Designed miniproteins, single chains, continued (3). Designs and how they scored, part 5

Each design is a single chain, and the fold is of that chain. pLDDT is the mean over its residues in the fold that is shown.

## One batch from the design tools (miniprotein)

Design m8148
Fold by ESMFold2-Fast:
Structure m8148 (fold): chain A 63 residues (1-63)
Amino acid sequence: PSEEVVAEAERIAERVYRDALAAGLSEEQAKEVADAYRRTLLETGDPEEAEREALRVLFEHLD
């Protein structure tokens, strides 16, 4: 990915991490959500797929 895409992925992953913490997840769980976003975005290049995967992990921890 380009440096701009990597930088944007890091910024969004940081925001996702903070949002997960605000939703009541532990630091470990919030890290898993943010890592799922970053990993999927870097592997697929698809922000929608990355968001979908992050939400899947988020909702697993809210069950």
Scores: mean pLDDT 80

Design m8149
Fold by ESMFold2-Fast:
Structure m8149 (fold): chain A 60 residues (1-60)
Amino acid sequence: MELTEEQKKAVLYSAIGILKAAKSFIEKLLEEGLISPEEAEKLLKELDEQIKELEEELEK
């Protein structure tokens, strides 16, 4: 069965939460010196762009 519109929004909110958790993980890797500042900046930018796209889908 297809998801309802409310269920689709719930999934999008959950996905946004997971992406925000991924940002926190990248920040921890940077703090521990396991990732370069340049690579961390690139990954965080990609995650921010994905979060923005999902947030825009919620507002449609």
Scores: mean pLDDT 81

Design m8150
Fold by ESMFold2-Fast:
Structure m8150 (fold): chain A 72 residues (1-72)
Amino acid sequence: SIEEEAKRSIAVNREVNAELAAKSKRTGKPVSLDEQLQAQIDAYERAGLEKSAAQYRLVADSIAQIRAQRAG
């Protein structure tokens, strides 16, 4: 159901955020936006949430395009 898919997506997102926060504490290094987006994409793919993964790839691509336009 749509509710089960939404709950799964939320659970995956919370898991990724917790893992990145733990890694940041261990390394003393802040997590970049690019690293956070890639970790979220990878986690959605592992969970079989391909539509959510594709949506985050579009966001990452849009950010990369904006950076390229402003740098050029």
Scores: mean pLDDT 81

Design m8151
Fold by ESMFold2-Fast:
Structure m8151 (fold): chain A 65 residues (1-65)
Amino acid sequence: MAEEAAKAVVKENKASEEYLELLKKALEELRELRERLTDPEEKALAERQIKLVEEVIKKAEELLK
């Protein structure tokens, strides 16, 4: 689950804010990848990954704030 993944990441990385910024950068790169994909099924998979990363970021921010 994304919430458990976010908690594990925050616990492992004491520099949680730095890691959060890295996740945000990874999200931007995933969005760019989605735009480069031409196959609708691959675009749908990328969109699901984007939503998962967004959920992890949201939960990580909740844990840090």
Scores: mean pLDDT 73

Design m8152
Fold by ESMFold2-Fast:
Structure m8152 (fold): chain A 96 residues (1-96)
Amino acid sequence: NPLKEKALEYIEKAKEYFEKYLEEILKDASNPENREKAFEYLNQATDYMLKALELAKKLSKKDQEEILAEIEKLKQEMLEKINKIVEERLKKEKLK
């Protein structure tokens, strides 16, 4: 199904841009350029997620459920990455 394949492609692009967002936000946050670039990547990630959801509405119930499951998987992976970053930063602060 070409629409399902396109929705999965958009989810993959959303993941790529979210990872770029995390890379930029982990740089010196006092630099406005790094913050602006990070938000640009977050906006692109959000746009691709919205495009995937819009395509999912045009799919069969089974294919829509598969796309929603991939989106939920991406959300869980991103939350785990954020949690690890927070834990690592908290450990470093305790050592200062």
Scores: mean pLDDT 79

Design m8153
Fold by ESMFold2-Fast:
Structure m8153 (fold): chain A 70 residues (1-70)
Amino acid sequence: SSLELGNELFKLGKYAEAADVYKSLLPNPSAVLLFNLGNAYLKLKKEEEAAKAFKRALELDPSLPLPPFQ
């Protein structure tokens, strides 16, 4: 449900709020959580945080599509 809330906020363009929800779930990270957090950081132009989240997501699931880095 909390991951779903973050996903809905992201879908509405509320990237900062989505990132805050995703960060609240970080004590138990999943590949999907880290990938979604990376996308939120990328939209917020936090490229270093986005890259770190994507790298960790791909370490957990190498099949995830890598979004383009600006």
Scores: mean pLDDT 80

Design m8154
Fold by ESMFold2-Fast:
Structure m8154 (fold): chain A 55 residues (1-55)
Amino acid sequence: SREEKLEKIIKGATQIAKESGDLDFAIQLAERELKELGASEEEIQEAVDAIKEAL
């Protein structure tokens, strides 16, 4: 589902941030994937916040 895709993007970006130590890169990847899914500005911001909070 769309929700499952959103969760996978957030989880994947969080994992990349933890492994690489490059939060900016992880956020850029997440934003790109979310935009491809047609996510709203609100959804993108919530995902970015979730990635930051998971660190």
Scores: mean pLDDT 83

Design m8156
Fold by ESMFold2-Fast:
Structure m8156 (fold): chain A 67 residues (1-67)
Amino acid sequence: MAVLMSKSDTEVSEEEIEKALKVAEGSDFAVIPLAPGVVLIAGEKDENVELGVKIYEEAGYRVVKEL
């Protein structure tokens, strides 16, 4: 599972997202910064990704896209 989160209006390309997904491949949990205020949360375990999303929501991030 992977979730793109942002607290800014900075846009990230599909190509940048795809590269970040490849870097996170095989990780149980990873947070990859793509731009200031933009992160990709990814992992093999959905429950870990869901927990990460909640933590970033409390920090002012919003879900932009589920991948």
Scores: mean pLDDT 83

Design m8157
Fold by ESMFold2-Fast:
Structure m8157 (fold): chain A 65 residues (1-65)
Amino acid sequence: VTRQVAAALRIIGVGFETGQVEVVRVEGNKIFVRKLPGDEEKAKKAIEEMKRIAEEFGLELEVEE
């Protein structure tokens, strides 16, 4: 639980900072995110950073449409 919360908060922070990706939900060991319309390159970099954070905490990042 604590591990999931810490990872989710950091990932939400990346989403807030970039404004290009939102966290949709957290289920088990998976964090679901969605791209927002706007800067595609910025969204791509944000998702890459979010994946790195998820991997650091032993979680899986899933990208939804």
Scores: mean pLDDT 78

Design m8158
Fold by ESMFold2-Fast:
Structure m8158 (fold): chain A 85 residues (1-85)
Amino acid sequence: MKKELEELGEKLRELVERERDALRAALAAELGDEAAAEAIADLVAEGWLAVAEALRAGDLEKARALYAETNARVAAALAAARAAA
């Protein structure tokens, strides 16, 4: 299980780095606010990188907690940005 968690964490890190710019572009198009799109894309990337690090460390419980926290923060940021736009 440890090696599988390490591989999963590394794959997730690669995905986050690759997908960050695509997410930013999609959010900028939806929100009409490049600064808000960048902030939300950074929030997603930072949160998912933290999950990836926890997985690489073999700490599945911490990874789950960070995943839930990141999703809540992203949902709140998206709701605020959409309300402002």
Scores: mean pLDDT 78

Design m8159
Fold by ESMFold2-Fast:
Structure m8159 (fold): chain A 79 residues (1-79)
Amino acid sequence: MERAREALEKGEELLRKAEEAFKAGDYDTAIKYLEEAEKYFLEAYVLASRAGDEELVERAKKGLARVKELYEKVQKAME
């Protein structure tokens, strides 16, 4: 359980860094942090799913949705 929570927290921290980079207009850095955040949220999702922790599964899904939303904003800003 601890490992899934640690991965979730890491994903959330990287997502915050991506949001800061996006606000600064640093889209390359924002994309890198988003890619790393996605990996950690996917890890949290897999570990939580295997352990049957539905709460952590939903939190990981929410994190993945937030990553996709910010990624879309970055892509539109680069157009």
Scores: mean pLDDT 86

Design m8160
Fold by ESMFold2-Fast:
Structure m8160 (fold): chain A 68 residues (1-68)
Amino acid sequence: MNLPDKATLEEQLKKHRELAEEYRKQGKEEMARLYEEVARVYEALLKGDFDEEIKETMELIGESVRVL
């Protein structure tokens, strides 16, 4: 439930983009695309634009904690 620190997210983003570029250079388009999609998730987390479903789930958990 807790997200990693910004520095960790930036490191993971860089790593996955590097892997995507390596696979693209090798002609492994499917692998390159997969790592690019994973990198987009890290990028969205860094921007604070993570999936609305995840935001809604986290809000529900927070609301539940308030009654404890």
Scores: mean pLDDT 67

Design m8161
Fold by ESMFold2-Fast:
Structure m8161 (fold): chain A 87 residues (1-87)
Amino acid sequence: MPSLGEVIDEVSEIMAEYNEKAKTASPKEQVKLAEETRDRITALLDRALAESTDPRERAAIRRLQAEAVAGLDKKIEEAEKKAKEEE
């Protein structure tokens, strides 16, 4: 299992990749990209949480997951609104 630091670094890298790709993506592509990124991050953090027995580590993982999911859900909503306006 990766360490908490490795999990944080991996999430940060995934988010950086998402932000870079989103700059040139259409609104419809931004929805798909944000959804795929959300799924990747939740799968990663769900595995880390399931394997963690340390209460501090589990609390940190849950916080990171909540923040990442909330941020991506907002990006999905914004992209869907733009895609609908371009119909």
Scores: mean pLDDT 81

Design m8162
Fold by ESMFold2-Fast:
Structure m8162 (fold): chain A 76 residues (1-76)
Amino acid sequence: SAAEAEALIARADRLLDEAQRALDEGRPEEALRLAREGLRHAMEALRVATKEQVPRAVGLVIRAIGLIFEAELKLA
């Protein structure tokens, strides 16, 4: 499922880039939504990843968690 993992990695990467942009633009509600969706795709990528893809998928999971945390702090 290397192709499946690549598609999920690409989608997670795009969603997390959009989440970071939303945070930078002062839209933490949108950032939280995008980061949560990115985390979902990153977790799915990790589930289907080949050994070589695992570090990339893990990196996306960590990035998503950080963006969720930052967005939630801005909403508090």
Scores: mean pLDDT 89

Design m8163
Fold by ESMFold2-Fast:
Structure m8163 (fold): chain A 77 residues (1-77)
Amino acid sequence: MEKEVQQHMQKAVWHTLEAVSHLANGDEEGMKESLQKSQQHLEEARRAGASDEQIQQTQQQVQDLLDRGQRVVDEMR
C-alpha cells in the first residue's frame, strides 16, 4: 500500500516536471496534458490510501515546481 502510494506521488511529480518542460518550450497543450496526468496520479495515490496530508504536501510540491518554472520562463522574456 505505502509503496503504491509513493509510486503514484512520484509519478505526479514526474508529470509536473514534464509540464514545466512543455511550458519552457511554449507547448501549452503538452503542459495541460502533463498536468492532467499529474492530477490523475494524485487521485490514484488517494485511492491507494494516501493521507490528506501526503496529498497536500505533494500538491504543494507540484505548485512550487510550476511557480518556479513560470518564473524562469517570465525572466526569459
Scores: mean pLDDT 82

Design m8164
Fold by ESMFold2-Fast:
Structure m8164 (fold): chain A 100 residues (1-100)
Amino acid sequence: NKEEAEKLIEKGNEAFSRGKYEEAAEYYKKAISLLEKPSAILLTNLGMALFYAGKYEEAKEYYEKALELDPSFVAAKRNLARVYKELGDEEKAKKLREEV
């Protein structure tokens, strides 16, 4: 199942690089479903794909999950700040930028 998940992550990365964000998110979600312990990196990549697809609330959920797994993960904090800005919560966005 790990090898299958890795292939799906590669497909997700390729879709993301081509601007196919919804397709990338679906590949990342499938990869996560095959893993007992998805990494903070994979959760953050899914969040990024969802963010660029305009799914801000769902992106927030996965960035928060990434930070639960690794509270020091700078990329997830940075991207969560972007989500708060898009949702109009400038104070939470600013606070997260200060924690990076």
Scores: mean pLDDT 86

Design m8165
Fold by ESMFold2-Fast:
Structure m8165 (fold): chain A 104 residues (1-104)
Amino acid sequence: SRRRAEARRLFDEGLRHFRRGDYDSAIRHFRRALALDPNFARAWEYLGRAYFRKGDLKSAIEYYEKAIALDPNNARAWENLGRVYMALGEYEKGLEYINLALKA
């Protein structure tokens, strides 16, 4: 659809900002992409990654869980969720999610 094509363009612009370390601009673009296509699993994943880079671990978890709910075979989202729990000191939970990534 036209909305999905527009969401993809906004996502690609957000990726450009993410790669430059401009996480605030990346988040703004990913949120706009998701407003057009809420089922865009990869945009949820990168929104989580941007929040993780900013140290907002709670938001990172919420967005990774959304990405996994839409695409349970996204090994990267499972691995990233595990990394967030490791950063929180929840090592057992983090390891469980990393093991789930290996099975995806």
Scores: mean pLDDT 90

Design m8166
Fold by ESMFold2-Fast:
Structure m8166 (fold): chain A 85 residues (1-85)
Amino acid sequence: AEEEARQALRLAEEALRLAREAMRRAVESGNRRALHLGIAAALQASGAQFLAEYGLKTGDEEMARQALRDAEAALRLAREAVRLA
């Protein structure tokens, strides 16, 4: 649980970094699709961070696993957003 929550935090931080880069590039290039994907990735990653923090604080293994799944999904979205931007 703790290791999964910590991994989720690391992946969510990377997803947020990539999402911000993609959104910045999308604004410069006028790429609406990349902007929407970057926003979606940032929202998903932010949610994953709170789920991971909850898992760390309470020892809730289900919330820690959900955080990891959401962080992995956010990272995939962020990478796609960067690719399109």
Scores: mean pLDDT 89

Design m8167
Fold by ESMFold2-Fast:
Structure m8167 (fold): chain A 58 residues (1-58)
Amino acid sequence: REELIEEAARKAVETGKLSTEEIEELARKSGISPKEAEDLVLRRIIELADERGPDAVP
């Protein structure tokens, strides 16, 4: 779900970490593969990081 992707991406940007467990959970809840979930979350992380600038990402 788009909402789950948004939440995972925001959390990853805030913590500087992308959790494999969160990706697998998101994939399961959304009915997509873990690879697809990871790609969607990474894309959203990049968008959020670009909005905040380099200081927001390790």
Scores: mean pLDDT 72

Design m8168
Fold by ESMFold2-Fast:
Structure m8168 (fold): chain A 71 residues (1-71)
Amino acid sequence: EKEKKVFELLKEAVELYQKARDLAKQGNTEEALKYYDEAIKKLREALKIDPSNQAAKTLLEIVEKERKKLE
């Protein structure tokens, strides 16, 4: 159901975001950017299903801001 799918996408986004942050801290900027992009993709998919999901909105803003700093 929709709620379960949103939860799964958020969980995947958090895992991808954590990996991106770890890679960025290690200086692996190229790989980190790929993981940030995947996290953003999952969050946007969650927001397509539930545009009002506050957790997805908040995390998306954080992930996009951190990704921008690496450019």
Scores: mean pLDDT 87

Design m8169
Fold by ESMFold2-Fast:
Formats: C-alpha cells, structure tokens, sequence
Structure m8169 (fold): chain A 85 residues (1-85)
C-alpha cells in the first residue's frame, strides 16, 4: 500500500505532525529497501530525517541502502548517526 502511506505522510506534513510524517517516510523507505529500489529507499529515508532528525531507524535504512549499493563508507557514516540519534 505505497499510495496509502504516501497519502498519510502528506497528511501528517500538512498537519505539522513531523514525527508522524517521519514514521510514514521510514515505512516507505523500508518497503523500497526490501524491494531492492535503493535509490527510492534513500530518498524516503532522507525525507524522514528532514522531518525528524532524531529518527534512528531512518539512518539505519540509509546505512543498509548504501551498503547494498557498495558504498561502505557512507554506510558506516549513517550507522554512526543512527547510534547517536
């Protein structure tokens, strides 16, 4: 239900509920990560961080996506950020 999650994220954004918006964007990022669309996973995880920079799960998704793309240095950087969030 990607379209439903996108609607919920946009509704949370319009309501100013940054924490809810970040949670929906993390869920979208995880779905794309599981499907192997690492670029979309990165895009949605970055949106989650924009709304909630303390969301450790968003940084973990970024780390996993970059690792699967072969960018080990970026993966390590985002894992460090996830542990600090």
Amino acid sequence: MIEELEKKAQEAEKAGDNTAAARYYVELARIYLEQGDFDKAIEYAEKAIKYDPTNAEAYRVLAEAYFRKGDIEKSKEYLKKANEA
Scores: mean pLDDT 86

Design m8170
Fold by ESMFold2-Fast:
Structure m8170 (fold): chain A 72 residues (1-72)
Amino acid sequence: SEKAETARELRENLEAAKEHAVALITGAPPEERERVLRGLLETLRREAEEIPEAREALEEIARAAREAYERA
């Protein structure tokens, strides 16, 4: 299925997805970082509900984003 294919592609490209999430947080102006983080986490949470097979990968991306925000 398309969802299973998306989950596989996400797992295969997990490090790039994590790097992208970190770049979204660190590249945002300081005053916008919390809003960007909240939006990203909401998107990842929704995607995990739609594609349970990708849940672990999406949780790792969310963790990377949260850690980037905490260090900023």
Scores: mean pLDDT 84

Design m8171
Fold by ESMFold2-Fast:
Structure m8171 (fold): chain A 80 residues (1-80)
Amino acid sequence: SRADEVLARADEVIRKLEEALKNNAPMEEISRLIDEAVRTIIEGLRVIKEEDLTPEQKARLREAIQRLNKAIVEAFKKRS
């Protein structure tokens, strides 16, 4: 389904972002990955109706947003 494709894409980008943060990648790369992850989720939510998501898909979306938020916070901490 389109929802599964969007969730898989989001998971992949967030995983790359988490890895970049762990490896102390340049802030330019981290910022690019944050932009890509945010865009992937926002564009996905424009196409996917929340009511069409299974409970499992809703949980995965919630986890993706949570992971992205944590990664953004960690990126800001690394700037300090």
Scores: mean pLDDT 83

Design m8172
Fold by ESMFold2-Fast:
Structure m8172 (fold): chain A 102 residues (1-102)
Amino acid sequence: DVEALIERLLELLRAIAEGDAERARELARNTPPITDLEVQLEILERLADWLETEWGRRDAAEAVREHLAKFREDPKSGDALTDAMVLVLSAPVDIALERRRR
């Protein structure tokens, strides 16, 4: 169920942004591996939408979408998919660090 996977990943990103390491580890451990490429792309697009709408990270969301578009144009560009995944994972870490500095 792709929607259930998306909801779980969103909870994981929220736990990371809140600095809740115990909850983040629990959610990560219980997340099943995603091996279907089309499902991975759908999830990354939905997570980018969430970065924009819930956290106001429009620039990060646009960067993720640009990397996904590049990968769709040339699937041999593995760096583009990796860059999209790194951006999605780094955004909640950046938010957590910003919250700790304030």
Scores: mean pLDDT 78

Design m8173
Fold by ESMFold2-Fast:
Structure m8173 (fold): chain A 86 residues (1-86)
Amino acid sequence: MKLVLTLRGLSDAQKQRWLAYAEELRKQGLKVTVEEAGDTLTLTIEDLSVTQEIGYILRAIGYELDGAKVTITRDGDTTTITIEFP
């Protein structure tokens, strides 16, 4: 299973927090790829074996989502979550 998380409209402080979170996920044994383009971060998490890992990602995101627009799509084994911050 593959999760693609696209975060748009990030401040520098928000980008630093998300980069730190991506590193934490890597330390937990997840394969994480990070792409940065301006105020946008794209995190690709591969080889997800446990639904609860996704739950942790969504929970961490949930605390930063006040006013944000969230779009979730699924195509085959890939789930894409796009978050646009105000």
Scores: mean pLDDT 73

Design m8174
Fold by ESMFold2-Fast:
Structure m8174 (fold): chain A 75 residues (1-75)
Amino acid sequence: SMEEARKEIARLLAEAVQRALDEGLTPEQIDKLFEEVRKKVLEIAEKYGLSKEEIDRMLAAVDQARAAVRDALAR
């Protein structure tokens, strides 16, 4: 279901954000981590049969999380 897909993606994003902040990742490491997250989001989308529009929204959330982490660690 879309709800299960959203929960799985939310958990994946939360784990990635926590790791990046806790480990103080470099911009290059952050980009590599979130590229892997994008791949996993696509796998989840395929598993749950998400539409292109839903996938685009989820990928936008990944990009927003990456930007927020990069901003937080730039201080």
Scores: mean pLDDT 85

Design m8175
Fold by ESMFold2-Fast:
Structure m8175 (fold): chain A 80 residues (1-80)
Amino acid sequence: AEAARREEVERAEARTRAVVEAVRAGVDLEAWPPERLLELARATGRALLAQVERNGVLDVEAVRARVEEELAALERALAE
C-alpha cells in the first residue's frame, strides 16, 4: 500500500525540481484567474502541512519557498 504513495512522492519531488527551475526563470502568475490561484493555495497548504507532520519538524522558510514553487507548478499544469 505504501509503495504507491512512495511513487507519488518521488514523482512530486521530480516535478518540484522542474518547478524550481521554472520559478527561477519566471512564471506568469498574472495570467491565472484568481479563483484558480486560491484553489492552488489551499491544496498546496494542505499538502505542505501533511509533509511537515510526516517529517516531525517545521521549517518556516522552507514551507514558504515550497508554497511559491508549488503554485508555479500548478499554474503551468493548468495553463497547458
Scores: mean pLDDT 55

Design m8176
Fold by ESMFold2-Fast:
Structure m8176 (fold): chain A 55 residues (1-55)
Amino acid sequence: MSIEENIDAAIAILKDLLDKGVLSREQVRALVEEAAKHLSPEQREYLYRKVEEML
């Protein structure tokens, strides 16, 4: 999969866990910030946009 497809899959999992109350919005943000450290600026922007749409 492309990095964008991997990000979309990860966001779908995070949204499911958030909707089920397994993760809080704060925990999701912390995980996203950690993942973003390993991404290029363009990939990070894509990730943040997808997270904003989810939250």
Scores: mean pLDDT 81

Design m8178
Fold by ESMFold2-Fast:
Structure m8178 (fold): chain A 63 residues (1-63)
Amino acid sequence: SAAELLARAQELLARIQALTDEIARLEAEHPGTPEAAAEIARLGAEIARLSAELGAVADELAA
């Protein structure tokens, strides 16, 4: 249903925001460390995956 798709979009947006906040925290607390850089890269890949899912949900809602 459209309500289920909207709920999924809201869940995905919340997860993306949480991961973005975690990247900001790592950059603030552990600047210039290779461990932070590796974790930021991993979180960035997860954001890209969730953003693709969000795009698919948005396309389904618009159809």
Scores: mean pLDDT 88

Design m8179
Fold by ESMFold2-Fast:
Structure m8179 (fold): chain A 99 residues (1-99)
Amino acid sequence: SSLSPELQAKLDAFDKEVQKSLYSILENGITPETIAESVKRLTALVKELFSPDVAKRLMEVIKETAEKLEKAKTPKEVLEIFSEFIQRVRKILEEEAKG
């Protein structure tokens, strides 16, 4: 389903921050510090952009993604984890758009 222009703009802002987090982890390595900084930035952004209910759901997905990243050993695994993360985020926002 198509998102509203307002929701699409929020998704675009979020996608940009997700991409920055992905590149930071790929460039600086998969460390507790790089993961924690990405979690902090993404959590702050979801609280700013989305309703409390949507932000809560997205924060749960961020936490689960961080736990998977802590176990990742290769750039390929990082890319697969971020791909799943983006798909889960889009599904949550599509469900919100239908409500």
Scores: mean pLDDT 84

Design m8180
Fold by ESMFold2-Fast:
Structure m8180 (fold): chain A 93 residues (1-93)
Amino acid sequence: SAKIEKAEELIAEGQEYYYKKEYEKAIEKYEEAAELAKGNKSLQTGALYGLGVAYYELGEYEKAIEYYEKALAISPENVTAKENLEKAKEKLK
């Protein structure tokens, strides 16, 4: 669907901003992607995971944990999200 194609585009844009270290712009793209990706588990997981990673890089560890947990609620076997969730939790210990 057009919404799914747009969600994929927004995830790719978010990833580009992330690699440029423009984390606030990455967050904007991933938030839009997460909304459009509702009902698509793979794209929702990707967008929510992207939000977690971007918030982690901003030092917003509680927000990073929130989004990793949301991603894992949709895809419990996402090894990368589980690993990064533990790293974010360690920052708050």
Scores: mean pLDDT 90

Design m8181
Fold by ESMFold2-Fast:
Structure m8181 (fold): chain A 98 residues (1-98)
Amino acid sequence: NREELEEMFKRYEENKEKVDEAIAHAARGIDLSTASPEVRQKAVNLLIAARLHASVGDFETAAASVEKARQLLRDAGALTPEAEAHFDRAISLLKEAA
C-alpha cells in the first residue's frame, strides 16, 4: 500500500549511504591487502555480488559476500591488520542496514 511504499523508499534512501560506505570500506580493505592480482580480482567479484544483493535489500547475503572476500584474502595470507579493520567496518554497516 501507499504507506508501505513510502516507508520502503525512506529506508532505501537511508540504507543507500550505508551500503555505499560499506562497499567503499571493503574496496579499501582489498587495496590495503598484499593479494596477488588474481586473488584481488576474485575479492572484487565478491564485492560486486555484495553490492547486487544489497541493491535488492538482501543485506545478510551482502555481508556474507564481503566476509567471503575477507576469508579469501586471509586464506591467501594477504589480509593485513589495516585491511581487516576496513572489512570489519564494511560488515558492521551492512548488518546495520538490515
Scores: mean pLDDT 83

Design m8182
Fold by ESMFold2-Fast:
Structure m8182 (fold): chain A 86 residues (1-86)
Amino acid sequence: SVLEHIKRGEQALKEGKYDEAIKHFEEAIKLTNGENPYAYLLLGKAYYMQGKKDEAIKYFEKALEVARKRGFTRVIEEAEKLLKEL
C-alpha cells in the first residue's frame, strides 16, 4: 500500500539507507499517480541527505505544487521552509 511504502521509506531514512528510502517514496508517488505531496517532500529529503541538492530542490518544488493544489497546509509550510534553507 501507499502508507506501507511511506513507513518503510521513513524507516530507511532514519537508518541512513537513502537509496532504499528513495525507492519506497518513488513507489508511493507512482501508486498515487503523482498526487501525494508528502511522498514528494520525503523524496526531496532523501536526496538532500545524499547531498544531491538540485534533486532535493526539484522534489520540494513538486511537493509544494501538489500540496498547494490539494490544500495540504503542513506540506506547503515544510516545503517552503526546506527550500529557504537550501
Scores: mean pLDDT 89

Design m8183
Fold by ESMFold2-Fast:
Structure m8183 (fold): chain A 69 residues (1-69)
Amino acid sequence: MSNLSKEELIEKAKEYVRKASEALIRGDYKTAAENFRKAAEYYRLTGDPELIKQAELLEKQAEVYEKLA
Protein backbone atom coordinates (compact mmCIF):
# COMPACT_ATOMS: atom_id res chain seq x y z
CA MET A 1 0.00 0.00 0.00
CA SER A 2 0.99 3.68 -0.27
CA ASN A 3 3.27 4.98 2.53
CA LEU A 4 1.11 8.14 2.83
CA SER A 5 -0.94 8.89 5.97
CA LYS A 6 -4.75 9.19 5.72
CA GLU A 7 -4.39 12.98 6.03
CA GLU A 8 -1.82 13.09 3.20
CA LEU A 9 -4.06 10.88 1.01
CA ILE A 10 -7.00 13.27 1.56
CA GLU A 11 -4.77 16.26 0.71
CA LYS A 12 -3.63 14.56 -2.53
CA ALA A 13 -7.25 13.75 -3.44
CA LYS A 14 -8.28 17.40 -2.88
CA GLU A 15 -5.30 18.58 -4.97
CA TYR A 16 -6.46 16.45 -7.90
CA VAL A 17 -10.09 17.61 -7.50
CA ARG A 18 -8.82 21.22 -7.78
CA LYS A 19 -6.82 20.34 -10.92
CA ALA A 20 -9.91 18.67 -12.41
CA SER A 21 -12.06 21.75 -11.67
CA GLU A 22 -9.45 24.02 -13.30
CA ALA A 23 -9.46 21.78 -16.38
CA LEU A 24 -13.28 21.97 -16.56
CA ILE A 25 -13.14 25.79 -16.52
CA ARG A 26 -10.87 25.55 -19.61
CA GLY A 27 -13.16 22.97 -21.30
CA ASP A 28 -10.36 20.37 -21.06
CA TYR A 29 -12.59 17.36 -20.37
CA LYS A 30 -9.80 14.79 -20.89
CA THR A 31 -7.55 16.38 -18.23
CA ALA A 32 -10.57 16.86 -15.93
CA ALA A 33 -11.46 13.14 -16.19
CA GLU A 34 -7.84 12.06 -15.56
CA ASN A 35 -7.60 14.23 -12.43
CA PHE A 36 -11.00 13.06 -11.07
CA ARG A 37 -9.77 9.45 -11.46
CA LYS A 38 -6.53 10.24 -9.58
CA ALA A 39 -8.52 11.95 -6.81
CA ALA A 40 -10.76 8.87 -6.55
CA GLU A 41 -7.68 6.60 -6.28
CA TYR A 42 -6.37 8.58 -3.28
CA TYR A 43 -9.77 8.57 -1.54
CA ARG A 44 -10.00 4.78 -2.00
CA LEU A 45 -6.52 4.34 -0.47
CA THR A 46 -7.78 5.90 2.81
CA GLY A 47 -10.00 2.84 3.46
CA ASP A 48 -12.69 5.18 4.85
CA PRO A 49 -16.20 4.12 3.70
CA GLU A 50 -17.40 7.74 3.29
CA LEU A 51 -14.29 8.67 1.27
CA ILE A 52 -14.66 5.50 -0.84
CA LYS A 53 -18.22 6.68 -1.61
CA GLN A 54 -16.72 10.04 -2.71
CA ALA A 55 -14.28 8.10 -4.92
CA GLU A 56 -17.21 6.30 -6.61
CA LEU A 57 -18.91 9.65 -7.35
CA LEU A 58 -15.67 11.09 -8.78
CA GLU A 59 -15.24 7.99 -10.98
CA LYS A 60 -18.78 8.50 -12.33
CA GLN A 61 -17.98 12.18 -13.06
CA ALA A 62 -14.80 11.07 -14.88
CA GLU A 63 -16.86 8.67 -17.06
CA VAL A 64 -19.17 11.56 -18.09
CA TYR A 65 -16.26 13.85 -19.03
CA GLU A 66 -14.44 11.05 -20.90
CA LYS A 67 -17.52 10.81 -23.17
CA LEU A 68 -17.42 14.59 -23.75
CA ALA A 69 -13.69 14.62 -24.55
Scores: mean pLDDT 86

Design m8184
Fold by ESMFold2-Fast:
Structure m8184 (fold): chain A 55 residues (1-55)
Amino acid sequence: MKLSEEERIRAGAGAVQIQQDLGLSREQAIALLMKNTGLSREEAEEAFELGERAL
């Protein structure tokens, strides 16, 4: 799946929020992001970092 930069930031921010709300590990949050978006691990990790910065 190909997401715009804006979509990646929003998806990453959502994963960060879910991590905090559910007490997930970084690995679990990234795995959830990959499952929901179809991003590779590298792309999901980058999106998660962008989300952390946006929050």
Scores: mean pLDDT 79

